# Designed miniproteins, single chains, part 98

Each design is a single chain, and the fold is of that chain. pLDDT is the mean over its residues in the fold that is shown.

## One batch from the design tools (miniprotein)

Design m3630
Fold by ESMFold2-Fast:
Formats: sequence, C-alpha cells, structure tokens
Structure m3630 (fold): chain A 95 residues (1-95)
Amino acid sequence: IVEDLKEVRKLLEEAYKKIRPTLSPTELAVLGILIGAVDAMIMYAEKHPDDKEGIIKEAKTLIEGLEWFKERYPELKETFDKAIDILKKIIEKAS
C-alpha cells in the first residue's frame, strides 16, 4: 500500500512538471492539493497500517479529484488513468 501510494505520488509529480507552464495559479494549487493528499495518505498508512477503512475512504476521494482533473485536461489522461488504477488496486487489497 505505501509503495503503491509512492508510485501514485510519482505519477502526479510527473503530471505537475509536464502541465505546470499551461496551468493558472488556481489550477496548479488544485493539483498541489492532490499531491499533498497523497503525501498525507503515505504518512497515515505508515503510522496506521491496519486502518484499511481510512485508507479506502481517502483513496476514493483522491480518485474523484483525479477523474475531475482528467476530464478537464485530456493531455493528463494516460498518467491519471495509471494513478487511478493503482488507487483502485489499493482499495481492492484493503477490502
């Protein structure tokens, strides 16, 4: 789970670097919030490895945010689809 979350973070960081020159400050802030949420999930999973319900809830919220951003920025679709797939696997493993 923590290793999977680190891969999600890496994918979001790649998306951020790629699209940063195109985004408004507000849009950059939204993507930054999504990256920050993954960092918080990594920290939480390290401290509370047995709290699968908390991890599932946060993963679902993150998927919603990524789906919204993906619809708005089709050029990020491939990277966000990979991140969403990893998050869905985390939910499956924790269920």
Scores: mean pLDDT 75

Design m3631
Fold by ESMFold2-Fast:
Structure m3631 (fold): chain A 68 residues (1-68)
Amino acid sequence: GKEELRQEILRLIGEILRLIGEIFDLERELEKETDEERIRELEERIRELEERRRELLERLRELSEQLE
């Protein structure tokens, strides 16, 4: 029912917030990094997490539409 949908939405929000935090931490590390190879690795990981965040946000939108 709607309650199970709300619980899934809350779980996704929690996962999205965690990803936002991880991206923020990596961006802060990137600002301090001077090694070109490590910069590349950090940029790659940030990109991967941003893509995952995008996918979870799209799923959250779809579930939120079902709740309405």
Scores: mean pLDDT 85

Design m3632
Fold by ESMFold2-Fast:
Structure m3632 (fold): chain A 89 residues (1-89)
Amino acid sequence: GKEEAERLIKEAEEKVREAEELLSKGKNASKEEAEEAARKAEEGVRLALEALKVAETKELILRAIGLALRGIGLQVEAELLAGVKPKGA
């Protein structure tokens, strides 16, 4: 229903925002911060896809799709960044 889709979209937006903030440091982010950003982005994608399953309006469907695509891009960026950072001692 609408309320469930809106709740899931809000949760997805929060996870995507947290991933974006961690990645805002760019090359200055630690490996651990990059890995955390990847996890948050993945959770945001999952929540957006769950929202898509229950979204009943074009507006909610497009918002869920947009969040999923944004989250996928952030997850890839974070995973690539994590792969080029040294592991902690």
Scores: mean pLDDT 83

Design m3633
Fold by ESMFold2-Fast:
Structure m3633 (fold): chain A 71 residues (1-71)
Amino acid sequence: SGSSELETHLARAREHIALGDAAEAAGDLETAKEHYLKAIFAAGEALHLDPTNEEARALAGEAARRLNALT
């Protein structure tokens, strides 16, 4: 159990990184920051379900690096 929930959180993290990147490219830094924060949250939910999940760890790190570059 939880595999569908894990997949949902990973998909949300990926989607929010993509939306954040699109907002950043458009110059909308406020929207970009919001999406990167949502990506970090979604990746964190995935890590709560599976602490060893390499994809979740990578997504959290990627979103955090992108957010840090905007602050």
Scores: mean pLDDT 89

Design m3634
Fold by ESMFold2-Fast:
Structure m3634 (fold): chain A 75 residues (1-75)
Amino acid sequence: DKIKEARENFEKAKEAVKNGDISEAVRYALKAGEALGVPREKLAEYINRMVDAAKAGNYDEAIKALEELYEEGLK
């Protein structure tokens, strides 16, 4: 079930963002986006926004980028 796999990995990515573990957040976001078949260029766009927001300490914006990635994958 690609949707279940993606949801579990997005939840782990959000947890990693909250814990300040950017590398773990990137790994889980990649797994989630790949499970949903998100094109590489779109996947990179959302992950870069998440990383930039997390590095700036803007965790709400980082989580928003992950949520938008999930919505893109459901298209």
Scores: mean pLDDT 84

Design m3635
Fold by ESMFold2-Fast:
Structure m3635 (fold): chain A 68 residues (1-68)
Amino acid sequence: GREEKLEKAVKLLLKGLSKYGLTEEQAREIAEAVLNGDDERAIELLKEAGLSETEARVAVAELKRLVA
């Protein structure tokens, strides 16, 4: 269900983006944006965490693939 996809997305973000110092709360907000189809919000949140726009767009695309 949604909760299972959300927890999977949070774990993937924390593990994949550990070098950016992403918090669990930040990862959860990004994961919710992706699951809601709000790609622009997810990209902005990733950029706030320190990713470039290109890195953020790639991360959103990969997360969508992995949680489908």
Scores: mean pLDDT 85

Design m3636
Fold by ESMFold2-Fast:
Structure m3636 (fold): chain A 75 residues (1-75)
Amino acid sequence: ERRKEAEEHLRKGLDALKAGNYEEAVKHFERAIELEPDNPLAWLALADAYRKLGETEKAQEYRDKAVEAISRRRA
């Protein structure tokens, strides 16, 4: 199931983020977004990972995508 696979990648990404493996976290969050693009948590997590990498412009872009995903999910 696409949702279960997305949840697994989100979990692995969060584990990588906690371990300081930010590039690995980005890859997992990108896969989670590919599987479930309407989940704002994956977009927020990707934004946080890019912020940790010093990619401020990408972090802001993905934060904006998270807001868009929240809007789509609510109405």
Scores: mean pLDDT 81

Design m3637
Fold by ESMFold2-Fast:
Structure m3637 (fold): chain A 59 residues (1-59)
Amino acid sequence: VSPVELAVAQRDIEELKKLSPEEAKRILERTLAHYRAQGRPDLAALFEEELKKVEEELK
């Protein structure tokens, strides 16, 4: 995995913090599925951890 790709993923996560938790969850689920489909488990793990945090906020 490229360091540039990791930096972009982290920036995308920061942008999601500007959205409602419901909108962030929807985008995170799609992004997680996308990276899993591409065989990129390390990038998928970053979005999975953020999704976990957003789900806790919705409880």
Scores: mean pLDDT 79

Design m3638
Fold by ESMFold2-Fast:
Structure m3638 (fold): chain A 108 residues (1-108)
Amino acid sequence: DKVAELEARIAADPTDAEAYLELGKVYFEKGDFKKAKEWYERAIEIDPDYADAYFNLGALYFVQMKFDEAIKYFEKAIEIYSKQTSPEAQLKAREAKAMLNIAKELKP
């Protein structure tokens, strides 16, 4: 059980922002968007510069057609990724920018 494993990680280290992000992803895959949001927000509380958590919040709002909120979180993720020089961060910034552009096109 992935949930039990991640909850054990959080119990051992409550500052493990990655564990909160991964738990959010598990709930997102289960379609529990309320729980996914709570865990992503916890990851951001632990690490306010955790770009992956902002990107996942953007994706969460996007699938719910809440495009204003999706745009907001994708913009925040792009800001953080763009400050990083790694090829992985540059790719993630481009992915977030593509999602941002789609959200803007779909917004009335």
Scores: mean pLDDT 89

Design m3640
Fold by ESMFold2-Fast:
Structure m3640 (fold): chain A 59 residues (1-59)
Amino acid sequence: GRLVRALKDFTRTGPNTLALKKGDLVRVLAPPRGDFILAQLLSTGEVGWVPASLLEEVP
């Protein structure tokens, strides 16, 4: 999947969401549903939904 980076920290807000730290690299696993995208955190392997607006593409 596509690699993207977290622009800021994100705290878990509900079930199936993924916590992020600014600068974390995540792999996009599925197309967005509303404002959220399914991603896998590369450092831990955890999978969850994160706000798509907090992610930027890695060059």
Scores: mean pLDDT 79

Design m3641
Fold by ESMFold2-Fast:
Structure m3641 (fold): chain A 67 residues (1-67)
Amino acid sequence: MLEGEITLALGLMYVGLGKIFESKGDIELAIEEYEKAIELFRKAEELGLEEAREHRERAEEEKKKLE
């Protein structure tokens, strides 16, 4: 399932960007990247990648800590 795998990988990239912005103190940019990751993980779950749920929940918690 190529679409789901690519979607999951993109979500993980956005989590990485969120952590980079968070480490720099760019909180608004970090939140934006986590929101993009959450959207991509939801898409991956819809495409049948069950593991994307754990990644989404983790990204939602990281975002919540910054709000």
Scores: mean pLDDT 84

Design m3642
Fold by ESMFold2-Fast:
Structure m3642 (fold): chain A 116 residues (1-116)
Amino acid sequence: MTDFVLTDAVDADDATLEAQAETMARLVVALVEEADAAGQASVEVGFPLSARARYEILVRVERAADGRYTVTVRLMSREGEVVEEWTFTAPSLEELRAGLREVLYRALRLAQELER
């Protein structure tokens, strides 16, 4: 698993945050594909956002019986407090990737604002 740490959250530009969100989304989709192949119905991934792990993004993906993916993304503090939560559903891996990229960008942006 690739370790992902946001080093300069306060000074990161939008292009950097978009690139990070896309990398995270691609990693989650790859893990969901592997879980699907193994007959597993759920995947959970944590992404620490600083060298001190002050914030973490938790992504949970569950495959429903109808084949749709239910996604929960949480921005968490080190103390275990939920700062923000996003939930969506995706009928395909392509739509899962697109939705994850958008929501992860929003989560990274919020983390950047909280570091100011």
Scores: mean pLDDT 77

Design m3643
Fold by ESMFold2-Fast:
Structure m3643 (fold): chain A 71 residues (1-71)
Amino acid sequence: MEAREASEEMRRLGREGEASGDPERALEAAREVVRLGLQTAKRLKSEEDAREVLGTAYGEAGRVAGAMLAL
């Protein structure tokens, strides 16, 4: 999986988690986003791409957690 594809998938998962209105589903989405980011970073040859993917993963997970706290 390329960095761009993984980042798009992570943003999709984060958005679905936020849209669920369910704190448990939001937490599961945040966990899957982090898992996908870590798995993708391990496969990437470029450290810059790996850092960008991890940044996206933590950013989306933080956004989903913030939405959960607002519920």
Scores: mean pLDDT 78

Design m3644
Fold by ESMFold2-Fast:
Structure m3644 (fold): chain A 82 residues (1-82)
Amino acid sequence: MEKELEEAIRRARELTRRLVEAAEAGDGEAVVAAAKELEEALARAFELAKKAGEEGIERFKEEMGRILEELRAHEEAIRAAL
């Protein structure tokens, strides 16, 4: 469980990076595609976090906060690409 949750979190982080890269490249279509995959990856991570219990949910919330902070830092590039 712990390993699966960390793997799902790593996947969400990778997709966040790809979304930011697409935004910096001005590729709105790639931004939308990466955002959809990120939503799916976050749903998977949340499902695993629920199975891990309170500690897993807390871990997911911490990582979600970091992902949102990263996206906010690149908000202008994302907005410009769309």
Scores: mean pLDDT 83

Design m3645
Fold by ESMFold2-Fast:
Structure m3645 (fold): chain A 91 residues (1-91)
Amino acid sequence: MKITIIAEFESGKKRTVAENLETRLEIEIGIAMALMLSWMFGAKRLKIIIEGSRSDAEKATEEVKEALEEAGLKVKEISFSGNTVTITVEL
């Protein structure tokens, strides 16, 4: 299973801010780093992409939701496409 965090800017530009996250601690650190970089560079949203088996992706989705809530962020939408889950957070 792999988790990637992408920041999206008002210009429509996208940047990968964290990738290959696998553990809860890595997810929490990745979110913190993404928030810092988004604050520094003015990102409008984060997209968190989870790739893996359905059961692993479902568990990771819940862990990511909890980590986002602990960081004071609200999940706007969650989409499922094949073996990929995308979680969208508006900043």
Scores: mean pLDDT 81

Design m3646
Fold by ESMFold2-Fast:
Structure m3646 (fold): chain A 66 residues (1-66)
Amino acid sequence: ARLAEVQARAREIAKKMTEDLEKSDTSLDNLAAISQKYAEEMAPVARELKALAGTNPLGGTFVKPK
């Protein structure tokens, strides 16, 4: 369940980024702002996906911290 939730979140972020880029001016400042915004939103999602892949195969159960 958690893996599917994180993947769905990643897809929504990617879709929003694509829509912003599609409808945006191609100015460097605008592209930089959009890229930074979505990089920051994606960073925790990517980290969660990596943790789920390596730490807990089921991804829904309580795990001990390292």
Scores: mean pLDDT 68

Design m3647
Fold by ESMFold2-Fast:
Structure m3647 (fold): chain A 59 residues (1-59)
Amino acid sequence: MEERAEEAIKKGEEAIKKKNYLEAMKYYTEASQLYLEMGDTKRAEEAFNKAVEAAKKAM
């Protein structure tokens, strides 16, 4: 579970570098959900905030 959340964060970061902001939003949202399932509320919140920032850049 944790490895999948970290991989989702990495994919989100790679999408940001490519300016694929909608893709980055999806990966960060996935990471947030995985961290919530693990009970890691702090990392889930950080990932969710990154998803929101990516969504704003997609506009």
Scores: mean pLDDT 82

Design m3648
Fold by ESMFold2-Fast:
Structure m3648 (fold): chain A 80 residues (1-80)
Amino acid sequence: SPEEETERVIKELEELRDKIYELAKQSKDPGKKRLLLGLYGDILQSIEHIRQLLKTDPELALEFAREVLELYKELYERLS
């Protein structure tokens, strides 16, 4: 179901969020640390938005979740 698939994508976003936070903690460059913490905050807001969408439009929630996961994975790879 779209709901079940969306929860799987949320789990991947939460795992990515945690990796970004760990990378931020380990970074000694204030600029990189700021960018990573910003990305961490963006992921938190996206997860909340996805959960709100899931209550009204599960198909849209899934599409949005997939798009933001792909985007955040690319950003993480560039910052790692």
Scores: mean pLDDT 90

Design m3649
Fold by ESMFold2-Fast:
Structure m3649 (fold): chain A 70 residues (1-70)
Amino acid sequence: MTAEEKMKEIRDKALKKMKEAKSLEELAKVAHEAKEKLEKIRLETGDEELYDKVLKEFEEEAEKLAEELS
């Protein structure tokens, strides 16, 4: 599995769990765990451009989901 495939899988799984979250606390926990996993792959691969792209897509979707729970 490539770094891109790993990062996208982490993003997609986290977003699915966040959509199922019933509280901002639960959503924040899932988002934090996903960001830690993405950061580990960034540190292992050094692919900052891929990391920035995936993180931006994740943050934009996470903000929308957080607004719905607020």
Scores: mean pLDDT 81

Design m3650
Fold by ESMFold2-Fast:
Structure m3650 (fold): chain A 62 residues (1-62)
Amino acid sequence: MLDEAKEQIKKTLQAAVDVGEEVRRRGGSSPEDRSLVRQGEGARRAPDEAIEQSAQSLVDNL
């Protein structure tokens, strides 16, 4: 359960990174594009400890 939650969070973070990188590569400048880039950068900087705590919280709320 916790491992599955961690994997789901990591997958979501990786998707955010990929989207943010694609938007940045295309030179997106709309408010929506800026938000996606910011989310991707935040996801890229997420430490393993924060991911584990988020996964624990998710499991505890199931």
Scores: mean pLDDT 76

Design m3651
Fold by ESMFold2-Fast:
Structure m3651 (fold): chain A 65 residues (1-65)
Amino acid sequence: SERRAELAAARAELARLRALDEAERRALAAAAGGDPSASREELDAGLAKQDAAIAKAEEALRAEE
């Protein structure tokens, strides 16, 4: 399904972002309209929020099967 493919792509993107160093993650956040001065903690909190959102959506899809 489209939704399953979207979640798989989001999970892969999250893994890619986690593999980047702090400066690379900050640069990408700035390019997306984020804060170019974001701290390590703010970057990590953003990734944790994305992880939780993806996990919740994945769980909902599994419950529908």
Scores: mean pLDDT 75

Design m3652
Fold by ESMFold2-Fast:
Structure m3652 (fold): chain A 119 residues (1-119)
Amino acid sequence: ATRTHLISLVTDGDLAEIAEKLREAALELGRLQAAGEVDYAGVGIANDAAEAEAFARAMAEAEAAGDYAGLVETFLRSLRAAGVPEELLERIRARVAEVARPNAASLALVGAWVLEEAV
């Protein structure tokens, strides 16, 4: 059976909190992937719980469809909804462009790393 894992994160826009939550999500997803426990994943972050869940679901659906560009853009839209500034979103996009097959774990890790450098 297909194993989909969704992580929905709610934030008030504090960049340090967003970085910490993304770091934790990346570690969780990395562990599950290494154990062979997940096929597709999404990580959504927003100020609203329903919006965060919608982003996580859209990311998992994009990955399942092989739409890696859609996966990246959905993640960036999620970060924008969470309050991440456009300058940091562009830095995340640039770093992710160097990843051959991005997934929710690698996107969350790159996002956390860029935000940790900014705060």
Scores: mean pLDDT 88

Design m3653
Fold by ESMFold2-Fast:
Structure m3653 (fold): chain A 94 residues (1-94)
Amino acid sequence: MPKIVVYTKKVGDHILFAVALDGEIVAVGDIREEDGRYIATVYVPEDSPLSREEVIEIVRELLKSLGLPEPERVEEEEVVDGAGNRFTKITLTA
């Protein structure tokens, strides 16, 4: 199984995270509290080596490891940045 490592850093009221596969960063996101809910957002490049399901599971395990509630809702949308790069934006609400 490829080695997956999640790096986290607390910055103010946010927890930034990066998902690395065999030492290479393959997804980035943050966890924040909004209106008494925890919202985790992760951006997955279109050509990512990790599937959307694998990234969702990694984020769920991260939330659990941080003692945060289990996500009640998972939303996915396709987004394009100002340079034309395509990403799947995944939002988990706990």
Scores: mean pLDDT 83

Design m3654
Fold by ESMFold2-Fast:
Structure m3654 (fold): chain A 70 residues (1-70)
Amino acid sequence: SAEEEELRRRLLEVEAEIGILRIDISVLKHAIKVEKDPKKKKELEKELEEKEKELRRLEEEARRLEEELK
């Protein structure tokens, strides 16, 4: 159905966003470990927290979409 096709398309988009965000989070975690400036380190930690929050939101959306496609 057209509705099922749209749900599958949205799921692929969300999964792609999750993939990119996981890479960004990994990069940020490495940046934090090597950062020598305490102020920059705190800024990176704040960015990490925001991205981890966004990741949780997207993972929950993906879970809902997967359930709707059953």
Scores: mean pLDDT 88

Design m3655
Fold by ESMFold2-Fast:
Structure m3655 (fold): chain A 72 residues (1-72)
Amino acid sequence: NKELAEAALEGGKGLAAYAESQGAPEAAELIKKMAEEIAKLIEEGKYEEALELEKKELEKAAKLVQEAVAKK
């Protein structure tokens, strides 16, 4: 579903901003790279693959944010 994949991409942008606000630049960079790859998959019509990639990378980003917050 193109609409769902595009919504997921927009959600990723919000998460990158959140990670940056929490002082987790590594998580923000990971999310930005994920967003670029998701955008490419959407351009290629691979909407399901875009959604699966987001699920995988969000888990990694969440762990990085938690680690950065704990470091503070």
Scores: mean pLDDT 74

Design m3656
Fold by ESMFold2-Fast:
Structure m3656 (fold): chain A 114 residues (1-114)
Amino acid sequence: SENNAKKIALLDAGLELLREGVAPEDLTVRRIAERAGVSQATVYRLFPSRRELLRAIAVHLLLEGENAFLRKDYDTAIALYESAIELARLTGDEELVKLATENLEKVKAAKEAL
C-alpha cells in the first residue's frame, strides 16, 4: 500500500542519514521526512511521535543487521546494531537496548572467530 511504501521510505531515510554520519540525537522528524520525500504531517499520521518513529527505525536497523550477519557481512552488522542501540537508548526502550546489545556481541564473537 502507499502507506507501507511511505513507512519503508522513512525507515530507509533514517538508516541512510545514520550511515552518512548524522548523530542519533540529530535525527529530527524534519530531516527524516525531507530525505524520504514525505511531508511531516504524513509522518505524524503514520507514527504518533518522534519516539515511535525512532523506535521503528531501531527495529528496522536490527532486521537489516540480522540480514548482514546472515551474509557474513560482520562490519555492516556491527555498525547497524551500534546505531540501533543508540536509537533504543534515546527512546528509553531498555528491552530493545538489551536485544540489540546481545545481537552485537554475537556478531563480534563470530568476527573474532575468523
Scores: mean pLDDT 90

Design m3657
Fold by ESMFold2-Fast:
Structure m3657 (fold): chain A 60 residues (1-60)
Amino acid sequence: MEKEEELIKKVESRKEEIQSLSREEAKKYLEETFGEEIRELDEDGATRVSAKIAEIMNEI
């Protein structure tokens, strides 16, 4: 779905910022920046975006 793909690209564009933060700060940043948009997605879309976020955060 296009909306989830757009969010994944936005998260990827913020990868350097996310990885410069501590794990706890990154979680807060992601919730404040993308949390609302993720909640507007369906279950499959939210799962895909969450998987990309987890991938980026695991590299911190």
Scores: mean pLDDT 76

Design m3658
Fold by ESMFold2-Fast:
Structure m3658 (fold): chain A 76 residues (1-76)
Amino acid sequence: VEAEAQAFLAELKPKAEEALKNKDEATGKEIREEALLRGVELAVRLGKVEEVREFLAEFADRLSPEVRARIEALLA
């Protein structure tokens, strides 16, 4: 069941990111960061810590220091 939810989210993420890119840059960043935090929380609960680490590396430049700290806390 968790695997099915993860697969669904994996399909949803690129579509959500594409839609968010078309919005105001500042608003898009806020929504994207919140979506990333929710996705990270879910991934950690599913035991996908390695995926979260790769996400962090990939999106480091787009993440605020606050969001990065929250992700690190979730990985602890």
Scores: mean pLDDT 66

Design m3659
Fold by ESMFold2-Fast:
Structure m3659 (fold): chain A 65 residues (1-65)
Amino acid sequence: MEPLKVLSPAERQKNLKILLKAYDYAKKGEFDKAYELISTIPDDDLRKQALVMLDGIKDMLEKKK
């Protein structure tokens, strides 16, 4: 069990804004922009989790068509 780093409220809000922008691009089909934004997230765990969610969104949109 490794302890997770505790981010300050300002750092959490910054990371959340990046995530929201990336998900907005993904929903518009602009996955390159979404992946680029996610790669700028300084927290490795959040970046990894966001990549999994982006992959899920992409898969869902591709299966619908």
Scores: mean pLDDT 73

Design m3660
Fold by ESMFold2-Fast:
Structure m3660 (fold): chain A 65 residues (1-65)
Amino acid sequence: KVDELIEEAKRLFEEGRYEEAIETLEKAEEVLLQENKEGKVSAREAMQKLIEIGKLKEEAKKALE
């Protein structure tokens, strides 16, 4: 789920659709936090994924500037 959203965001970024990429990454963060709350992923794994998502969001925001 989260990995699929990250891959979709990467595709949107490559297409120059930076705003949509950011929205998809924000959705990935929401899904990841919900899965952590439900016990489907560990806190450590969730933190590692949040760092990855954060880096991708930063790159997309820089492309919009």
Scores: mean pLDDT 82

Design m3661
Fold by ESMFold2-Fast:
Structure m3661 (fold): chain A 104 residues (1-104)
Amino acid sequence: MITQSPKEIKAKEGEKVTINVTASEDVNGQVKWFKQKEGEKKELLIENASTLKEGVDSRISASGSGTNFSLTIEKVKKEDEATYYAQDISTTPPRWSNGTKLKI
């Protein structure tokens, strides 16, 4: 099971936003991060806890190990407004977080 916090963030343009995830057991870095805008498919942002997918904005980064992981967005802008999800891929089937809604 993975728990993502906070459930909602209200930020202003230019602020730094951090989203946290805690796993109930060690997931060996097998965490992906996704962005979903309303009405759109989930977009992969981060592979294997910290590996930024090609073409993703360099203001986005992720870190973590063991049971604690985070996604950071530097200098947020209106286009970052979305729901963000962590996925634990250490299990079969993979486990989704409840997500974090970011409002700018």
Scores: mean pLDDT 82

Design m3662
Fold by ESMFold2-Fast:
Structure m3662 (fold): chain A 79 residues (1-79)
Amino acid sequence: LIEEALELVEKGIEAVKQGDYKRAAEYARKAAELLSKVDDPEAQNAATAAESAARAAEQGDGKRALENLEEAKRLAERA
């Protein structure tokens, strides 16, 4: 779950860098779903960050989406 979620977060980061905010939001939401299933505080915090990234991407806020995806990656790597 964590490994799959990390792959999705990395794909989300690349999508933001390419300006594909729709795809970034989809990857971020899928990552959040996987992370929310892990009973670990870091994974739960990563899920929240990924959800925030998805909302930012949906609003076209690439900077905020990228910041939240990078935070989700950092938190998930510690879980």
Scores: mean pLDDT 84

Design m3663
Fold by ESMFold2-Fast:
Structure m3663 (fold): chain A 79 residues (1-79)
Amino acid sequence: DEEARRGAAEVLRRTADEYEQKAKEFESKGNKELAKLYRELADHMRRASEAFEAGDVETALEHGRRAQELSRKIKEVEK
C-alpha cells in the first residue's frame, strides 16, 4: 500500500525533526547523554522513513525497532 507507506514515512520524518530539536535543547543545557540518545533516535527514524519511501519495509521495521529501544532508554535516563 503506497499511501500507507508514504504516510508512515511522513510521520517518521516529522518525528525525527522533533527529536533532533530535543537533542539540540539537551546539548544547550549540557546534557550530552540525552542529546546523543535523541540524535540516535532521530537518525533511526529518518532511516526508517527513507526505507519506507524506497519500499524496503524490512529495513524500515528494523530501524523502527532500534528507535523503540532508544525511546525506552531515554525514558530511563530522563528520570
Scores: mean pLDDT 84

Design m3664
Fold by ESMFold2-Fast:
Structure m3664 (fold): chain A 66 residues (1-66)
Amino acid sequence: ADQAIALYNAGNRLYNAGRLDEAIAAYREAIRLKPDFADAHYNLGNALRAAGRLDEAIEEYEKALA
């Protein structure tokens, strides 16, 4: 079972619910388990942008493209 995918899916549900801080935490944990997880970096960027954390959002988008 992929724990990173489960955390990514949890982050997506939290993001859609507007629970941005919890979504950010779930995506960060997914990335901790799988650092090359491009989709998690991209969605973390979206959550950070929605939370007004623009510099951090840009860094995560760049990591998603690498």
Scores: mean pLDDT 89

Design m3665
Fold by ESMFold2-Fast:
Structure m3665 (fold): chain A 98 residues (1-98)
Amino acid sequence: VEEIVERLIKEGKKAEAYMVLGLHYYRAGDYEKAAEYFEKAIKEDPNNAEAWYNAGLAYLKLGKNEEAKAYFQKAVEAATPETAAIAKRAQALIAELE
């Protein structure tokens, strides 16, 4: 994944690069590193509903339910018509955590 990440950074796509890293660590079961990289993606693009949602999933895997709920709420707020499916999934997970 390092080669893909280096390419994305060189292309000025830092948010995308951090999303790739976050997903890599999430798939590897390293949820703490996954959350760190999704947070970096959020800092590059705070309107990225997918980054908020994936950070919430990482926190949920870490047993941090209150943090996960807050990030899912942010995913709903950041969602556009193109990311409506992410908003619906985030809303369902918020309901399950209440």
Scores: mean pLDDT 83

